# Designed miniproteins, single chains, continued (2), part 73

Each design is a single chain, and the fold is of that chain. pLDDT is the mean over its residues in the fold that is shown.

## One batch from the design tools (miniprotein)

Design m6686
Fold by ESMFold2-Fast:
Structure m6686 (fold): chain A 113 residues (1-113)
Amino acid sequence: SENDKKAEDLIDEGLKLLEEGKYEEAIKLFEEAYKLTENDELKARAYINLGRAYLKMGKYEKALEYFKKAYELGKDNDELKAEALYNMALAYEKMGKYEEAEELKKKAEELLK
């Protein structure tokens, strides 16, 4: 749909802003993307990138919320679900929760078998 194409463009522009260190601006575009699309895979991609932006800002709990949403929406894409789980593990590691991080990594590895 036209909305799905616009959501894809918003994600691509948000990724450029992330590379430039413009985290708050990137977040705005990713939020616009998931609100615009009805496609669960595009929403999941937007949620992963929202989580990554919050990770770069040191907002680990908020990052986890978005990675969890991405995991739940990525039903038909094991690679996307694994990416969400690996990012959740990274957030837990940054929070000092190493056992939770290891459990999530094992879950991601199981999806990729």
Scores: mean pLDDT 89

Design m6688
Fold by ESMFold2-Fast:
Structure m6688 (fold): chain A 75 residues (1-75)
Amino acid sequence: SLAAEAVAAREEAQERAAAMTRKLVEELGVEEARRKLAELEAEQEAALAEEPSEEVREVVRAALEAARRALAEAG
């Protein structure tokens, strides 16, 4: 099912975003990781404004949310 594939893709993106955020915190510390994540979020939000696919927009938004949650849990 295409819908099941979309759910799996979103979950995978969320897991990768959270893992990347935790790795940034471990390597750079919470303060620098927060700054870097803010820069990446601004870049992704700009890209989302030009993304015509609702499915892709949903995946990106879910990934950003997962990254924010991972950062909040670390600090």
Scores: mean pLDDT 82

Design m6689
Fold by ESMFold2-Fast:
Structure m6689 (fold): chain A 94 residues (1-94)
Amino acid sequence: SLVDELEELLERLKKAETVEELVEIVNETIALLQKNLSTFSEKTQKIIEGAIESLKKLKEEAEKNPEKFEEIKRQVVALVEFIIMVVKSDLGAK
């Protein structure tokens, strides 16, 4: 279910057309990861915590520089794809 929820958020991210939509989805992604943090191994928790901090910085940059939306969106998408890969590996999911 966590992987399915993250993949749904990733699809919503790919379709986001505004900074407001991007920020909303990033906030939901961070909240979902924080809620499930204790289900991961210690090593994965550190990776996910680092990814959460990167998501927060990208969100702040998008709000400060809306003209960079497309570039920041590509970075957020790549980071969420990385997070999904890490989560799948840790939970033993495909």
Scores: mean pLDDT 88

Design m6690
Fold by ESMFold2-Fast:
Structure m6690 (fold): chain A 80 residues (1-80)
Amino acid sequence: SDEEIKKYQDSLKDKEKGIIAKKEGDYYVIVAVKGVDEVKVGDVLSSSNPKEVAEELLKILGEGATVEIDEEKGIITATK
């Protein structure tokens, strides 16, 4: 919903860059983006593996980025 999208976007407000991916069925979908143009909200990621998704997001953000994986909620948050 629009309210959930706003919550994800708000979680990135104090970060220079960030990407949040959420598991939708068998795939991860980008639900929030800040300071990057390589991915957009609504993009479906090629991997269904949370570790591989986290590594992909870290490569986009570059050195100094951190990632948190919440497998229970199906959320991966990468920030810089």
Scores: mean pLDDT 84

Design m6691
Fold by ESMFold2-Fast:
Structure m6691 (fold): chain A 97 residues (1-97)
Amino acid sequence: GEEYAEKAEEYAKKGDAEGAARAAEEAARAGDAVGAARAAAYAGLAAEKQKNGEAGRRAARAGLEAMRHAGGDVRGSGAGAAGLAAAGAASLASGSG
């Protein structure tokens, strides 16, 4: 979890919302639901700040996929809440140009 979240945070700090979204997607593919949810939160915030709708949509998809793979565990945890918040924020940020 920690590795992907740290990578996403680093990309977000550099202003790379797409890099942060990619880190969330990598975590989801690796089956790291907690890491993917946390990375999606960083990616969603970066996408909103940068008004990058594509990165926002990618972050939302990765966060939702993380919740699907972890089932109830992620939904009941702080990571699940962060993933849902990130998915919502990213969806809003992804408003049609």
Scores: mean pLDDT 69

Design m6692
Fold by ESMFold2-Fast:
Structure m6692 (fold): chain A 58 residues (1-58)
Amino acid sequence: GLAAEAARLAAEGRYAEARELAKRAVDQGMSPAEVARAAEAAGHGTRAAAGVATLAQE
């Protein structure tokens, strides 16, 4: 899903693209907490997941 792809992009240092996908996930009805959980489940590292959680709140 969008949150998992955002976590992958964040792990690659592509934070602008990660933010766009995190925002789209929120716009589709996910809460920032749900985006954070999906990013953690993606397995791209806890720092990438934390980054996506922060971006989803913006």
Scores: mean pLDDT 79

Design m6693
Fold by ESMFold2-Fast:
Structure m6693 (fold): chain A 65 residues (1-65)
Amino acid sequence: SLDLLSPEEARRLAEELVEKALEYIKQGNKSQAASFATSAALVLAAAGMNDEALRLIKRVEEADK
């Protein structure tokens, strides 16, 4: 079987990656922000948390406006 992160581990890792993405948005570094946001969404999706991944992407997109 493919290794799957627990929901708790996935949420924790995704939150750390989102915090970095939001900091890069504040700095105007959209490339790094997109990289960290994508990594966070992939972590949630790998754990089967697709709705949470979509909410995360929307949160980052709203912060980038």
Scores: mean pLDDT 79

Design m6694
Fold by ESMFold2-Fast:
Structure m6694 (fold): chain A 68 residues (1-68)
Amino acid sequence: SAEELARKAIEYADKGDVGKAVQLVREMAKEAGISDDELAEKVREKAKSSDPREQVKTAAEIVLEMAK
């Protein structure tokens, strides 16, 4: 499920594996029909931090919110 993928992405980000976290978020976005550009725009709007871990967590939350 999208919720399980989001949880795994956040776990990888917390462990410092940002690359794996990004791959999972992109997979979720593709399954939900969300473009990379749309996701990046929403992350820029919502994320206040330039920390890659925080940005990936924000992206996972956004995809989960948009995916049903």
Scores: mean pLDDT 79

Design m6695
Fold by ESMFold2-Fast:
Structure m6695 (fold): chain A 67 residues (1-67)
Amino acid sequence: MKLSKEELDREVEFTLHLMRLALAKRAGKYDEAIEEAKRGIERFKDNPEYVKFLQELLKELEKEKAK
């Protein structure tokens, strides 16, 4: 399968973003997790799969914060 340096770098960057978001969520810091998700959407706006995943997470985080 083809995996370019650009694709690898984006995948690593996306994974680090998810790790930071997951840590904030686990700590109950929903505001930080929401901001991390928003930054990820802007950073990965050229990757529709990543954007969709982050948008779904953002909606979940907003619902959890409202509880």
Scores: mean pLDDT 78

Design m6696
Fold by ESMFold2-Fast:
Structure m6696 (fold): chain A 69 residues (1-69)
Amino acid sequence: MEEEVKKLKEQGDKTIERLRAARDRMVEALKADPATAGSIPAAQAHGDRLIERARKEIEKKMEEVKKKL
């Protein structure tokens, strides 16, 4: 059970890391063009929301596994 929670956390951490990398790449692309610089705050907020949603989803799954005892 703790092993399943650990595996789920590790998979979740990798997912969050990928989402952060994708957000950072998107922001870098927007920074490269002055015409799109105004979109950076919205792009960051969108990326942060996706990361937060993923974090909550992973936490919920971990709690469900813990409750099955």
Scores: mean pLDDT 78

Design m6697
Fold by ESMFold2-Fast:
Structure m6697 (fold): chain A 76 residues (1-76)
Amino acid sequence: LKTYRLPRTLTTPGLTFEPKNPKPGDTLKVYYNGKLVSTAKVLSVDDTSMVVEYDDSKLLVPGGELRRGGRFISTR
């Protein structure tokens, strides 16, 4: 598992989060064009971003569409 800082608002068309306002300890579900593509555990949240544990090996979209369209910032 890797830790990433994600913006709370994604600019990639078709990319959405559920829940919309995640809290620490929540399971974040990431959808691309309405399809569940990955899950992450929320570690912390601020007004503009959140820190999540992400398992890139479990992405449902081949080729890393989330990385091409979304902004993922590794925190460590």
Scores: mean pLDDT 61

Design m6698
Fold by ESMFold2-Fast:
Structure m6698 (fold): chain A 54 residues (1-54)
Amino acid sequence: MSSLLGDPQTARKQADQLLKKAEELKKKGSPKSKVESLLSSADILLSTSRWIES
């Protein structure tokens, strides 16, 4: 049982914020590694959200 998992909607909102952060870093010319790390974190949040709904 996972009482620590957030609501699916909350996880999606957090993922959205990470995606926006990645886009801003990309525009500022940050390294690919940093952008990809944020994208990876967003994907994990989206996957977790879907696991709760399933």
Scores: mean pLDDT 74

Design m6699
Fold by ESMFold2-Fast:
Structure m6699 (fold): chain A 52 residues (1-52)
Amino acid sequence: MEARRKALAERARLAGYPDEVIEKLRQATSPEEERKVLDEAFEIYKKEAEKL
């Protein structure tokens, strides 16, 4: 669903993820790929939160 993919990408951008991660998230059509991208995004998010 387009709205779901757009929402995920936007939230990742707001969290400060790099464009590479955002693009992978948009292109992830399989559950496996989506989960791997989210794992990487979570690590980036965690480091960003620690800077605050």
Scores: mean pLDDT 67

Design m6700
Fold by ESMFold2-Fast:
Structure m6700 (fold): chain A 100 residues (1-100)
Amino acid sequence: MNEELIRELEEAARRALEKLDRIAKTGTPEQKAAAREARFNLSGLALLGVSQGKSGTHPESVKRALEAAREAARSTLDEVPQTADRLKETLKEVEAAVAA
């Protein structure tokens, strides 16, 4: 049970998703593509993190998701492609850990 971590994750993910959604609508074609990929991967990571937090099975998954969401929320327009790549890697790692 990680109620506080879940709340922090939901808040960080909300802020990051709002920022990425704005970039996906208003950025350059490259920024729009990267923001859409980052948003997709962050949504999956946040959902997985919240689910694992509620089950109490993998607290490290919640922490990794929270760190990734916080990093995405701080990302600048020029950093969005790198943020998308990091979110994709983190999601794969968390999915692998949960499956194990």
Scores: mean pLDDT 80

Design m6701
Fold by ESMFold2-Fast:
Structure m6701 (fold): chain A 96 residues (1-96)
Amino acid sequence: MDDIIMDILARIARLRNAGMPDDDVIAQVTADLQTRYGLSPDLARTIAQIGLMAVRGASAAQIRATFDARAPDLNPADRAIAAQVVDIIISRINSD
C-alpha cells in the first residue's frame, strides 16, 4: 500500500510539474486509479484530490478536513480505504 501511495504522489507531482492544470491532474489520476487498482469513481476522485493537496503542501489538518467532507459520499468499505490512504499521506508529511 505505502509504495502504491508513493507512486501516486510521484505521478501527481510529475503531471503538475509538466504544467497540467489541477482539474486535469485529478481527472487523469482518477482514471488511472480506476483502471489500475479497480477503485470506484468516488473513491478514486477522493484519493486523487487528497494526493494533489499533499503534493501542493497542504497541512495534515486540511487533508483530514477534505476527507471528512467527502466521507459521507463514500460507502463504508471505500471510506475505510480512503482513511488508510489519508493516514499514510499524513504520516509521510509529518516525517519530512
Scores: mean pLDDT 82

Design m6702
Fold by ESMFold2-Fast:
Structure m6702 (fold): chain A 59 residues (1-59)
Amino acid sequence: LVPQAAMPAVGEALAASPAAAGVVLTPTPDGDQVRIEVADADPAARAAVEALIAEVAAA
């Protein structure tokens, strides 16, 4: 889950990351946060994208 305030930074980081280029990301509102579902990715690509999202959202 990502705070809504962090979504612009997360979006920019994902757009700049080669690891995100081959994956399907579906943002879903969840109260004051956004759940980002990572789909259609191998385990390594999914882990890299999830780690990037968590790192940027925590910063």
Scores: mean pLDDT 68

Design m6703
Fold by ESMFold2-Fast:
Structure m6703 (fold): chain A 64 residues (1-64)
Amino acid sequence: SEFEKAVEEAYELAEELEKRGDEILAGMLYISIGVAKTLYKNGVDEKEVVEFLKESIEKVKEKA
């Protein structure tokens, strides 16, 4: 699913940020992943949840 793909991309980026010492950016992304998973489980539209997570990824990439 698009949701699973977005979660995977976010985890990969967070792990890379951790490995290079960007603990704050990695932490922000892990929080966004947790929020996205909670929204999805509570019936929020998949498209909206994926959009939220992709925006979080983009913002983190901008600062990295």
Scores: mean pLDDT 86

Design m6704
Fold by ESMFold2-Fast:
Structure m6704 (fold): chain A 72 residues (1-72)
Amino acid sequence: SLIEKAREALEKGRKALDDGNYEEAIKYFQEAIKLAEEAINDPSLTPEQQDEARRLLNEARYLLEIAKKKLK
C-alpha cells in the first residue's frame, strides 16, 4: 500500500540520517512525502489510514528540513 511504502521510505531516510548519509536521507524523505501525499488523496483509504498518511507526511517534512540543515 502507499502508506506502507511511505513508512518504508521514511524508515530508510531515518537510517540514512543516523548514518550521516544526508543526501540519501533527503531523497528518501522526498519519496516519503510524495507517497504520503498520494495516500492522503486516495478515496479507498479509511479516515484512520488517511490520518496516518497525514502524520507520515508531517514527520517526513520535518526530517527533510533536518537533513537539509545537516548537509550544509
Scores: mean pLDDT 86

Design m6705
Fold by ESMFold2-Fast:
Structure m6705 (fold): chain A 68 residues (1-68)
Amino acid sequence: SAKEKLEKLAEELNKDPRFKAELIGEDTLRITSSGDVTYLIGLALRLIGDYPDLEVSVEGNVITVKAK
């Protein structure tokens, strides 16, 4: 399910101290950076490539990932 995919992604991202990932509801993951915004841009590009079934958007210092 989309929720299980996002929960696993959140657990993996939270292992990296540069990021904090929180599941919001059942279909949305919010990711913030504790450092440089370039880390978020790099991560967003990787997520777009690795998870084409997810909608990835970036605004300021936040990445939002939604199930399509």
Scores: mean pLDDT 79

Design m6706
Fold by ESMFold2-Fast:
Structure m6706 (fold): chain A 55 residues (1-55)
Amino acid sequence: TDVQNAASGLPEPHSTKIQEIAKTDPEKAAQLAEEIAKQDPRWKETAELVKQAAK
């Protein structure tokens, strides 16, 4: 839930996909969020929230 809420701040379509992955594998959701932040640092803080919620 916390991971899904944090992931909802990411851009679509990644937000929906990562939220779905977070239901079964929150660690993988956090890794994907970090990949998005590497491509565009504007989402770095959002990705860090996902990582903290997953771990």
Scores: mean pLDDT 78

Design m6707
Fold by ESMFold2-Fast:
Structure m6707 (fold): chain A 71 residues (1-71)
Amino acid sequence: TKEKLEKAAELAEKAIEAYEKGDEEEARRLFAEANKLVFEATGVKINIEVFDSLLEAAEALYEFARRALEG
Protein backbone atom coordinates (compact mmCIF):
# COMPACT_ATOMS: atom_id res chain seq x y z
CA THR A 1 0.00 0.00 0.00
CA LYS A 2 1.05 3.65 -0.45
CA GLU A 3 1.19 4.19 3.33
CA LYS A 4 3.55 1.21 3.78
CA LEU A 5 5.84 2.50 1.01
CA GLU A 6 5.90 6.01 2.53
CA LYS A 7 6.78 4.53 5.94
CA ALA A 8 9.42 2.26 4.35
CA ALA A 9 11.10 5.24 2.62
CA GLU A 10 11.09 7.17 5.94
CA LEU A 11 12.60 4.21 7.82
CA ALA A 12 15.25 3.60 5.11
CA GLU A 13 16.26 7.28 5.33
CA LYS A 14 16.50 6.98 9.14
CA ALA A 15 18.62 3.81 8.70
CA ILE A 16 21.07 5.81 6.54
CA GLU A 17 21.18 8.57 9.20
CA ALA A 18 21.74 6.06 12.03
CA TYR A 19 24.58 4.39 10.08
CA GLU A 20 26.24 7.79 9.42
CA LYS A 21 26.07 8.50 13.20
CA GLY A 22 27.80 5.16 13.90
CA ASP A 23 24.70 3.43 15.33
CA GLU A 24 24.87 0.23 13.26
CA GLU A 25 22.44 -1.65 15.54
CA GLU A 26 19.71 0.99 15.03
CA ALA A 27 20.53 1.18 11.29
CA ARG A 28 20.07 -2.62 10.94
CA ARG A 29 16.79 -2.51 12.89
CA LEU A 30 15.40 0.35 10.76
CA PHE A 31 16.55 -1.35 7.53
CA ALA A 32 14.84 -4.64 8.52
CA GLU A 33 11.58 -2.80 9.36
CA ALA A 34 11.66 -0.86 6.06
CA ASN A 35 12.44 -4.06 4.10
CA LYS A 36 9.46 -5.83 5.72
CA LEU A 37 7.12 -2.96 4.74
CA VAL A 38 8.42 -2.99 1.14
CA PHE A 39 7.81 -6.76 0.99
CA GLU A 40 4.26 -6.36 2.37
CA ALA A 41 3.50 -3.58 -0.17
CA THR A 42 5.24 -4.98 -3.31
CA GLY A 43 6.12 -8.67 -2.73
CA VAL A 44 9.81 -7.75 -3.28
CA LYS A 45 12.46 -8.21 -0.56
CA ILE A 46 15.87 -6.52 -0.79
CA ASN A 47 18.66 -9.01 -0.02
CA ILE A 48 21.24 -7.18 2.11
CA GLU A 49 23.87 -9.89 1.37
CA VAL A 50 24.27 -8.72 -2.28
CA PHE A 51 25.44 -5.23 -1.17
CA ASP A 52 28.93 -4.18 -0.06
CA SER A 53 27.54 -2.38 3.00
CA LEU A 54 24.40 -1.79 5.06
CA LEU A 55 24.52 1.84 3.86
CA GLU A 56 24.33 0.77 0.19
CA ALA A 57 21.49 -1.66 0.97
CA ALA A 58 19.55 1.08 2.81
CA GLU A 59 20.10 3.54 -0.07
CA ALA A 60 18.86 0.91 -2.59
CA LEU A 61 15.79 0.21 -0.42
CA TYR A 62 15.03 3.95 -0.18
CA GLU A 63 15.26 4.34 -3.99
CA PHE A 64 13.06 1.27 -4.55
CA ALA A 65 10.36 2.54 -2.15
CA ARG A 66 10.42 6.04 -3.71
CA ARG A 67 10.10 4.67 -7.27
CA ALA A 68 7.24 2.36 -6.21
CA LEU A 69 5.45 5.42 -4.74
CA GLU A 70 5.84 7.33 -8.04
CA GLY A 71 3.96 4.53 -9.89
Scores: mean pLDDT 82

Design m6708
Fold by ESMFold2-Fast:
Structure m6708 (fold): chain A 62 residues (1-62)
Amino acid sequence: DADVLRALADMYDALARVAEKRGDFETAIELYEKAAQLYEQAGDTVGAEELRKRSEELRKKL
């Protein structure tokens, strides 16, 4: 069910933003990657790509 996958992706995205704000980049990367996979499974390729780009930017800080 694509609607359930999108809702789960939104939750992981929100949690990733909280982790990023706290400076926990390792946790934020993991959560963004999970959200990206869920968006992709839901057919949201644009949302998935944006989160993968954000994940790569955070990896540069590690």
Scores: mean pLDDT 86

Design m6709
Fold by ESMFold2-Fast:
Structure m6709 (fold): chain A 65 residues (1-65)
Amino acid sequence: SFKEELYRKSIETFKNYVDKLIKEGKLEEAKQRIRVFRFQVDLEIEDPELKAEAKAIIDEYEKKL
């Protein structure tokens, strides 16, 4: 669906942005972006498979910080 494509793009944008923040040593900004994205995923993603995929990615980033 169109929404699924937008959410997939949002996930990739999130990954790229947080990776950049971590590389630049901006760990507090990275943590804040992870918190915001987790909230958005819980609120906006209806598809359970895509939501689980997004949360797995968020959990891996939280584990790194």
Scores: mean pLDDT 83

Design m6710
Fold by ESMFold2-Fast:
Structure m6710 (fold): chain A 84 residues (1-84)
Amino acid sequence: DGVELAREGLRLIKEGIETGDAELIEEGVDLLAQALRTRDPEAAEIALEALRLLAESDNPAARREGEILKVAMEMAGVPVDVEL
């Protein structure tokens, strides 16, 4: 289920940003990239929320992982207006 994968990805990203755990951010972005492959519109909305959180974070890993997520979103045909 793409929506369940996307929700878990967002949860891991939020936890990784809060705790400073780069590995959790990476795992969360990987799950969101998998969710985006399902082409579910709800998964795309969750990915956009995650991308905004990554863009707002001062964690260096968040910027790198945010760029990976942005590319995955663009490849899935999701319009992205977020600067990293």
Scores: mean pLDDT 85

Design m6711
Fold by ESMFold2-Fast:
Structure m6711 (fold): chain A 65 residues (1-65)
Amino acid sequence: AVGEVYRATVDVEAPEPEMLSLKKGDLVEVVAAGPGATLVVRSLVTGEEGLIPKSALRDALERVA
């Protein structure tokens, strides 16, 4: 949901330029629903916004807030 904060548990390389790349330990906040099975997130490290797949919430991220 919007406002949830997640931490990357592994490095994530974005396959597409509209998607956000993450390093292990980076924090991201969910800003909005994205197209299809994606979310719009903002990096709390860089301030950059981008898309992540919802599957990354299970596979590569852990919820912290």
Scores: mean pLDDT 79

Design m6712
Fold by ESMFold2-Fast:
Structure m6712 (fold): chain A 79 residues (1-79)
Amino acid sequence: MEELKKQAELAKNIADEYDRQARVALERGDLETAAKFYRLAASYYETAANLYKQSGDENKAEEFRKKAEEYRALADRLA
């Protein structure tokens, strides 16, 4: 259980970093790079959701599934 939660936290932190990089790209007007980073953020939020579900944390699993869906939509809007 502890290992799965640590892996979920790592995946979430990676997703947060890609979100930050996407925002920096948006500030520079680089929509293509922003879309790429939002897709990467979505992928890692989905990984975090799956790991939280395996660890028994249903609330966090749902939260990060919603984030993954949101970030995929953001990427699609920018592409």
Scores: mean pLDDT 88

Design m6713
Fold by ESMFold2-Fast:
Structure m6713 (fold): chain A 95 residues (1-95)
Amino acid sequence: EDLEKAKERLDKVFEETGWSEKAREAAYKAIERAHELGLPVELQFNVAIYAAKLAEEEGLPVDEAVDKAMEHLRKAIDEGPETPYRKKAREALEK
């Protein structure tokens, strides 16, 4: 259900922004990877949007955009402000 919710929100963003097919591919790949890792739906959506932006705005290849987005999320969880989502994300990544 969380994956479906994240994908639905993502589809609306693409309809509104008009982002390229490359950005869509990066976002879908990132959301699937985050879901497989057991990350909360909010973080699944956030990493997908960031991967799409890297592909669209910086012109990064799909795989590179996804990897960079995941690395950025990992650092944000480790170094960022303490939040309930950060705690859940750490527990998911350790599992």
Scores: mean pLDDT 74

Design m6714
Fold by ESMFold2-Fast:
Structure m6714 (fold): chain A 58 residues (1-58)
Amino acid sequence: DLRERVTERLMEKFGVSREEAERAVDDAVAFLEGFGVPVTEERVLPLAETILEVDLRS
């Protein structure tokens, strides 16, 4: 399950709660689906990291 795998990596990297990590993953998946591109771990992970980092700074 790529969502679970990405969620765990975000929690490890940023030390955020599971809820915050899951929100970033959900937002990343929604963005990719809206753009019409395949949802893969290679695309979801960097996008979720970017979303989470922006949220933490703002």
Scores: mean pLDDT 81

Design m6715
Fold by ESMFold2-Fast:
Structure m6715 (fold): chain A 68 residues (1-68)
Amino acid sequence: SEEFRKEVEKIRNEAIERIKKAKTDQEYLDILGEALRKLAEVAQKYGLTREEMLEIAREFIKEFDKLS
């Protein structure tokens, strides 16, 4: 749904802004962990399968690693 997409994009965009300001590997890992927890909450809210959630999580990790 459009609402689901907007919530995921909000999580992604907030994490990207924080990662760009992260100074240490620990700060990066804390941001990543928070983004993945928020993703799991949104996935549960919208009734996603584990496989659908993990696909989005993998894309998050791939994108965030390129910024760190």
Scores: mean pLDDT 87

Design m6716
Fold by ESMFold2-Fast:
Structure m6716 (fold): chain A 75 residues (1-75)
Amino acid sequence: TKKGLELYNKGKELYKQGDYEKAAELFVRAAEEFLKSGNYEGAAISYENAAKSYEKLGDFEKAEELREKAEELRA
């Protein structure tokens, strides 16, 4: 839980700085940590932010894949 939140917050900082590649990596890692702790909502939010980061990089296919993962976790 704490590790997932720390990774998520670092991802947000990098996203604000325009480092979308590193932001995406940290958001995916945050999602993985939230999944390990059973926090499906935290994982879904993290995948959504990773998707936004990939959209900024022009990787729309990867963004769609991550949004689908987030949707599955909310189902």
Scores: mean pLDDT 87

Design m6717
Fold by ESMFold2-Fast:
Structure m6717 (fold): chain A 101 residues (1-101)
Amino acid sequence: ADSWLDQLRQQQIETLEEKIKEAEKNGDKKAQGEYYLSLGNLLLRLGKYEEAIEYYKKSIELHKDDKKLQAEAYENLGEAYKKLGKYEEARKYYEEAEKLK
C-alpha cells in the first residue's frame, strides 16, 4: 500500500526544507515562518501530527508581527492536537486563533 501521493508529498517536504534554509541564510524571518507554516500543513496531511505541531510553533514565533498568519498557525495547531486526541490543547489553540481575528 505505497501511495505515490505520499511519495510526491515527501518531495514537497524536501523542497520546503531547502526554502527554509535559504530564508534563514538571508535573514528573511517572514519567508522562513511562511515556509514553516507550509511544511506544518504538509506534515499534517501526511498524518505526522507531532512534527506538524513543532513547525506550527516555529511559524508562530517568527510571525509575532503578523496576526493573520499567526492565527492560521494557531488554528492548524488546534487541528493537529485534535488529530492526536488532545482536545484540551486543541481548544486552547483555537481560542488563541480567534483572539487574533
Scores: mean pLDDT 83

Design m6718
Fold by ESMFold2-Fast:
Structure m6718 (fold): chain A 73 residues (1-73)
Amino acid sequence: AASFAELLAQAWAAALAGSQARRQGDLATAIRHYEEAIRHLRELAARGSASAAEMADQLAAVRDELRAQLAAQ
């Protein structure tokens, strides 16, 4: 099982990759990376991390915005 530090590092790496893809205009790739980050943060939230739950909700809002932008194309 992954440690708290490993899950947090994986979440941050995925969020960074999502932000990079978003800057390049690759919304589909950005969405995939943000979904990966959200998955790791939700695992931390399930372990009792309220801050991870808040971060997951914030990234989910960004993901949903990008999904709406992609669907409008």
Scores: mean pLDDT 87

Design m6719
Fold by ESMFold2-Fast:
Structure m6719 (fold): chain A 68 residues (1-68)
Amino acid sequence: GKEEAIEKLAKLIQEKGGLSEKAARSAATAIINGDLDDALAKGLLVKEGGLTEEQAEEILKEARRLLE
Protein backbone atom coordinates (compact mmCIF):
# COMPACT_ATOMS: atom_id res chain seq x y z
CA GLY A 1 0.00 0.00 0.00
CA LYS A 2 0.95 3.68 0.03
CA GLU A 3 2.32 3.46 3.59
CA GLU A 4 4.82 0.75 2.55
CA ALA A 5 5.79 2.79 -0.53
CA ILE A 6 6.37 5.91 1.60
CA GLU A 7 8.44 3.96 4.17
CA LYS A 8 10.64 2.33 1.49
CA LEU A 9 11.17 5.60 -0.41
CA ALA A 10 11.90 7.56 2.80
CA LYS A 11 14.55 4.99 3.78
CA LEU A 12 16.17 5.24 0.33
CA ILE A 13 16.23 9.08 0.50
CA GLN A 14 17.78 8.96 3.98
CA GLU A 15 20.44 6.41 2.92
CA LYS A 16 21.51 8.47 -0.14
CA GLY A 17 21.29 12.00 1.31
CA GLY A 18 21.73 14.09 4.44
CA LEU A 19 18.00 14.45 5.22
CA SER A 20 16.73 13.54 8.68
CA GLU A 21 14.26 10.64 9.05
CA LYS A 22 11.40 13.15 9.46
CA ALA A 23 12.42 15.23 6.40
CA ALA A 24 12.95 12.09 4.26
CA ARG A 25 9.50 10.78 5.28
CA SER A 26 7.88 14.15 4.43
CA ALA A 27 9.58 14.22 1.01
CA ALA A 28 8.61 10.58 0.31
CA THR A 29 4.98 11.30 1.31
CA ALA A 30 4.76 14.31 -1.04
CA ILE A 31 6.31 12.35 -3.94
CA ILE A 32 4.09 9.25 -3.48
CA ASN A 33 0.92 11.40 -3.14
CA GLY A 34 1.82 13.32 -6.33
CA ASP A 35 2.04 16.66 -4.47
CA LEU A 36 5.36 17.38 -6.23
CA ASP A 37 5.97 17.14 -9.97
CA ASP A 38 9.22 15.45 -11.08
CA ALA A 39 11.08 18.77 -11.53
CA LEU A 40 10.10 20.09 -8.07
CA ALA A 41 10.87 16.74 -6.42
CA LYS A 42 14.30 16.55 -8.10
CA GLY A 43 15.10 20.14 -7.10
CA LEU A 44 14.12 19.46 -3.48
CA LEU A 45 16.20 16.26 -3.26
CA VAL A 46 19.28 17.88 -4.83
CA LYS A 47 19.20 21.35 -3.18
CA GLU A 48 17.73 20.55 0.26
CA GLY A 49 18.62 16.84 0.52
CA GLY A 50 22.19 17.07 -0.77
CA LEU A 51 21.64 14.25 -3.29
CA THR A 52 23.24 14.11 -6.73
CA GLU A 53 21.02 14.46 -9.82
CA GLU A 54 21.54 10.72 -10.49
CA GLN A 55 20.43 9.81 -6.94
CA ALA A 56 17.32 12.02 -7.28
CA GLU A 57 16.46 10.34 -10.63
CA GLU A 58 16.79 6.88 -9.02
CA ILE A 59 14.45 7.92 -6.18
CA LEU A 60 11.79 9.17 -8.66
CA LYS A 61 12.17 5.96 -10.70
CA GLU A 62 11.68 3.84 -7.54
CA ALA A 63 8.60 5.93 -6.59
CA ARG A 64 7.01 5.11 -9.98
CA ARG A 65 7.73 1.38 -9.48
CA LEU A 66 6.17 1.45 -5.99
CA LEU A 67 2.98 3.04 -7.43
CA GLU A 68 2.50 0.28 -10.06
Scores: mean pLDDT 80

Design m6720
Fold by ESMFold2-Fast:
Structure m6720 (fold): chain A 60 residues (1-60)
Amino acid sequence: LPTSSIGLGELTQVPGVGPELALAIVDALGDKVRTATVEELEKIPGVGRETAEAILAFFR
């Protein structure tokens, strides 16, 4: 049920994102991941440019 929150299951479907990284992303941005820039995602420990771009492409 989509409650306007990004679930861990959605994030783990992104190439390069495992459960631990998905938790870090949710803790840092929560639902703001949908509106985040590559640069904002890269500020999260463990997120590089390629992973940030993959996350944004997944939510497009």
Scores: mean pLDDT 74

Design m6721
Fold by ESMFold2-Fast:
Structure m6721 (fold): chain A 79 residues (1-79)
Amino acid sequence: RKLTLGEKLVIAASAGDAEEVKKLLAEGADVNTEIRRRIPGTDMMETPVSPLEAAKLSEDKEAAEKVKEILLENGADPN
């Protein structure tokens, strides 16, 4: 199944991949996209995850800060 630009952006942000984040934003990815999925086997929904929130989950703090800066420069909501 082909991933959407928003799904790719969230994945790139969580990985701390600043170059891929810039590329996806240039391709028209919504910087404030929220990915929300149903938890399999339940009626519960996962908490929506934005690219900025995904960047905070990165194991590399320096890469996470750089990705957050790129997202904020492109209009990400810092809330």
Scores: mean pLDDT 73

Design m6722
Fold by ESMFold2-Fast:
Structure m6722 (fold): chain A 95 residues (1-95)
Amino acid sequence: DERRREEERRRLEELREEERRRFEELLRLAEEAPELERRAEEARRRAEEDPRYREEAERLEKEAEEARRARELIEGAEEGLETMKRESERIEKRS
């Protein structure tokens, strides 16, 4: 049935689109991680000297933590790809 195959193909394309958007978002957060971490450290130091800045420091620390998690996830994915490449080379050599 051509209609069912067309619907399945469309659903597969939508899944790829969603995956691409999620990956792009993670990459952007990972890129911002060093800058957000630096700003969070500055804010924390300021809050130690003046308690009025504590809420701002807590907010920036939370943002930095989210960006750091995104960076860790991207790094893990890169390691996974490298492992798969190494395994593929081993399989080819045995063939």
Scores: mean pLDDT 74

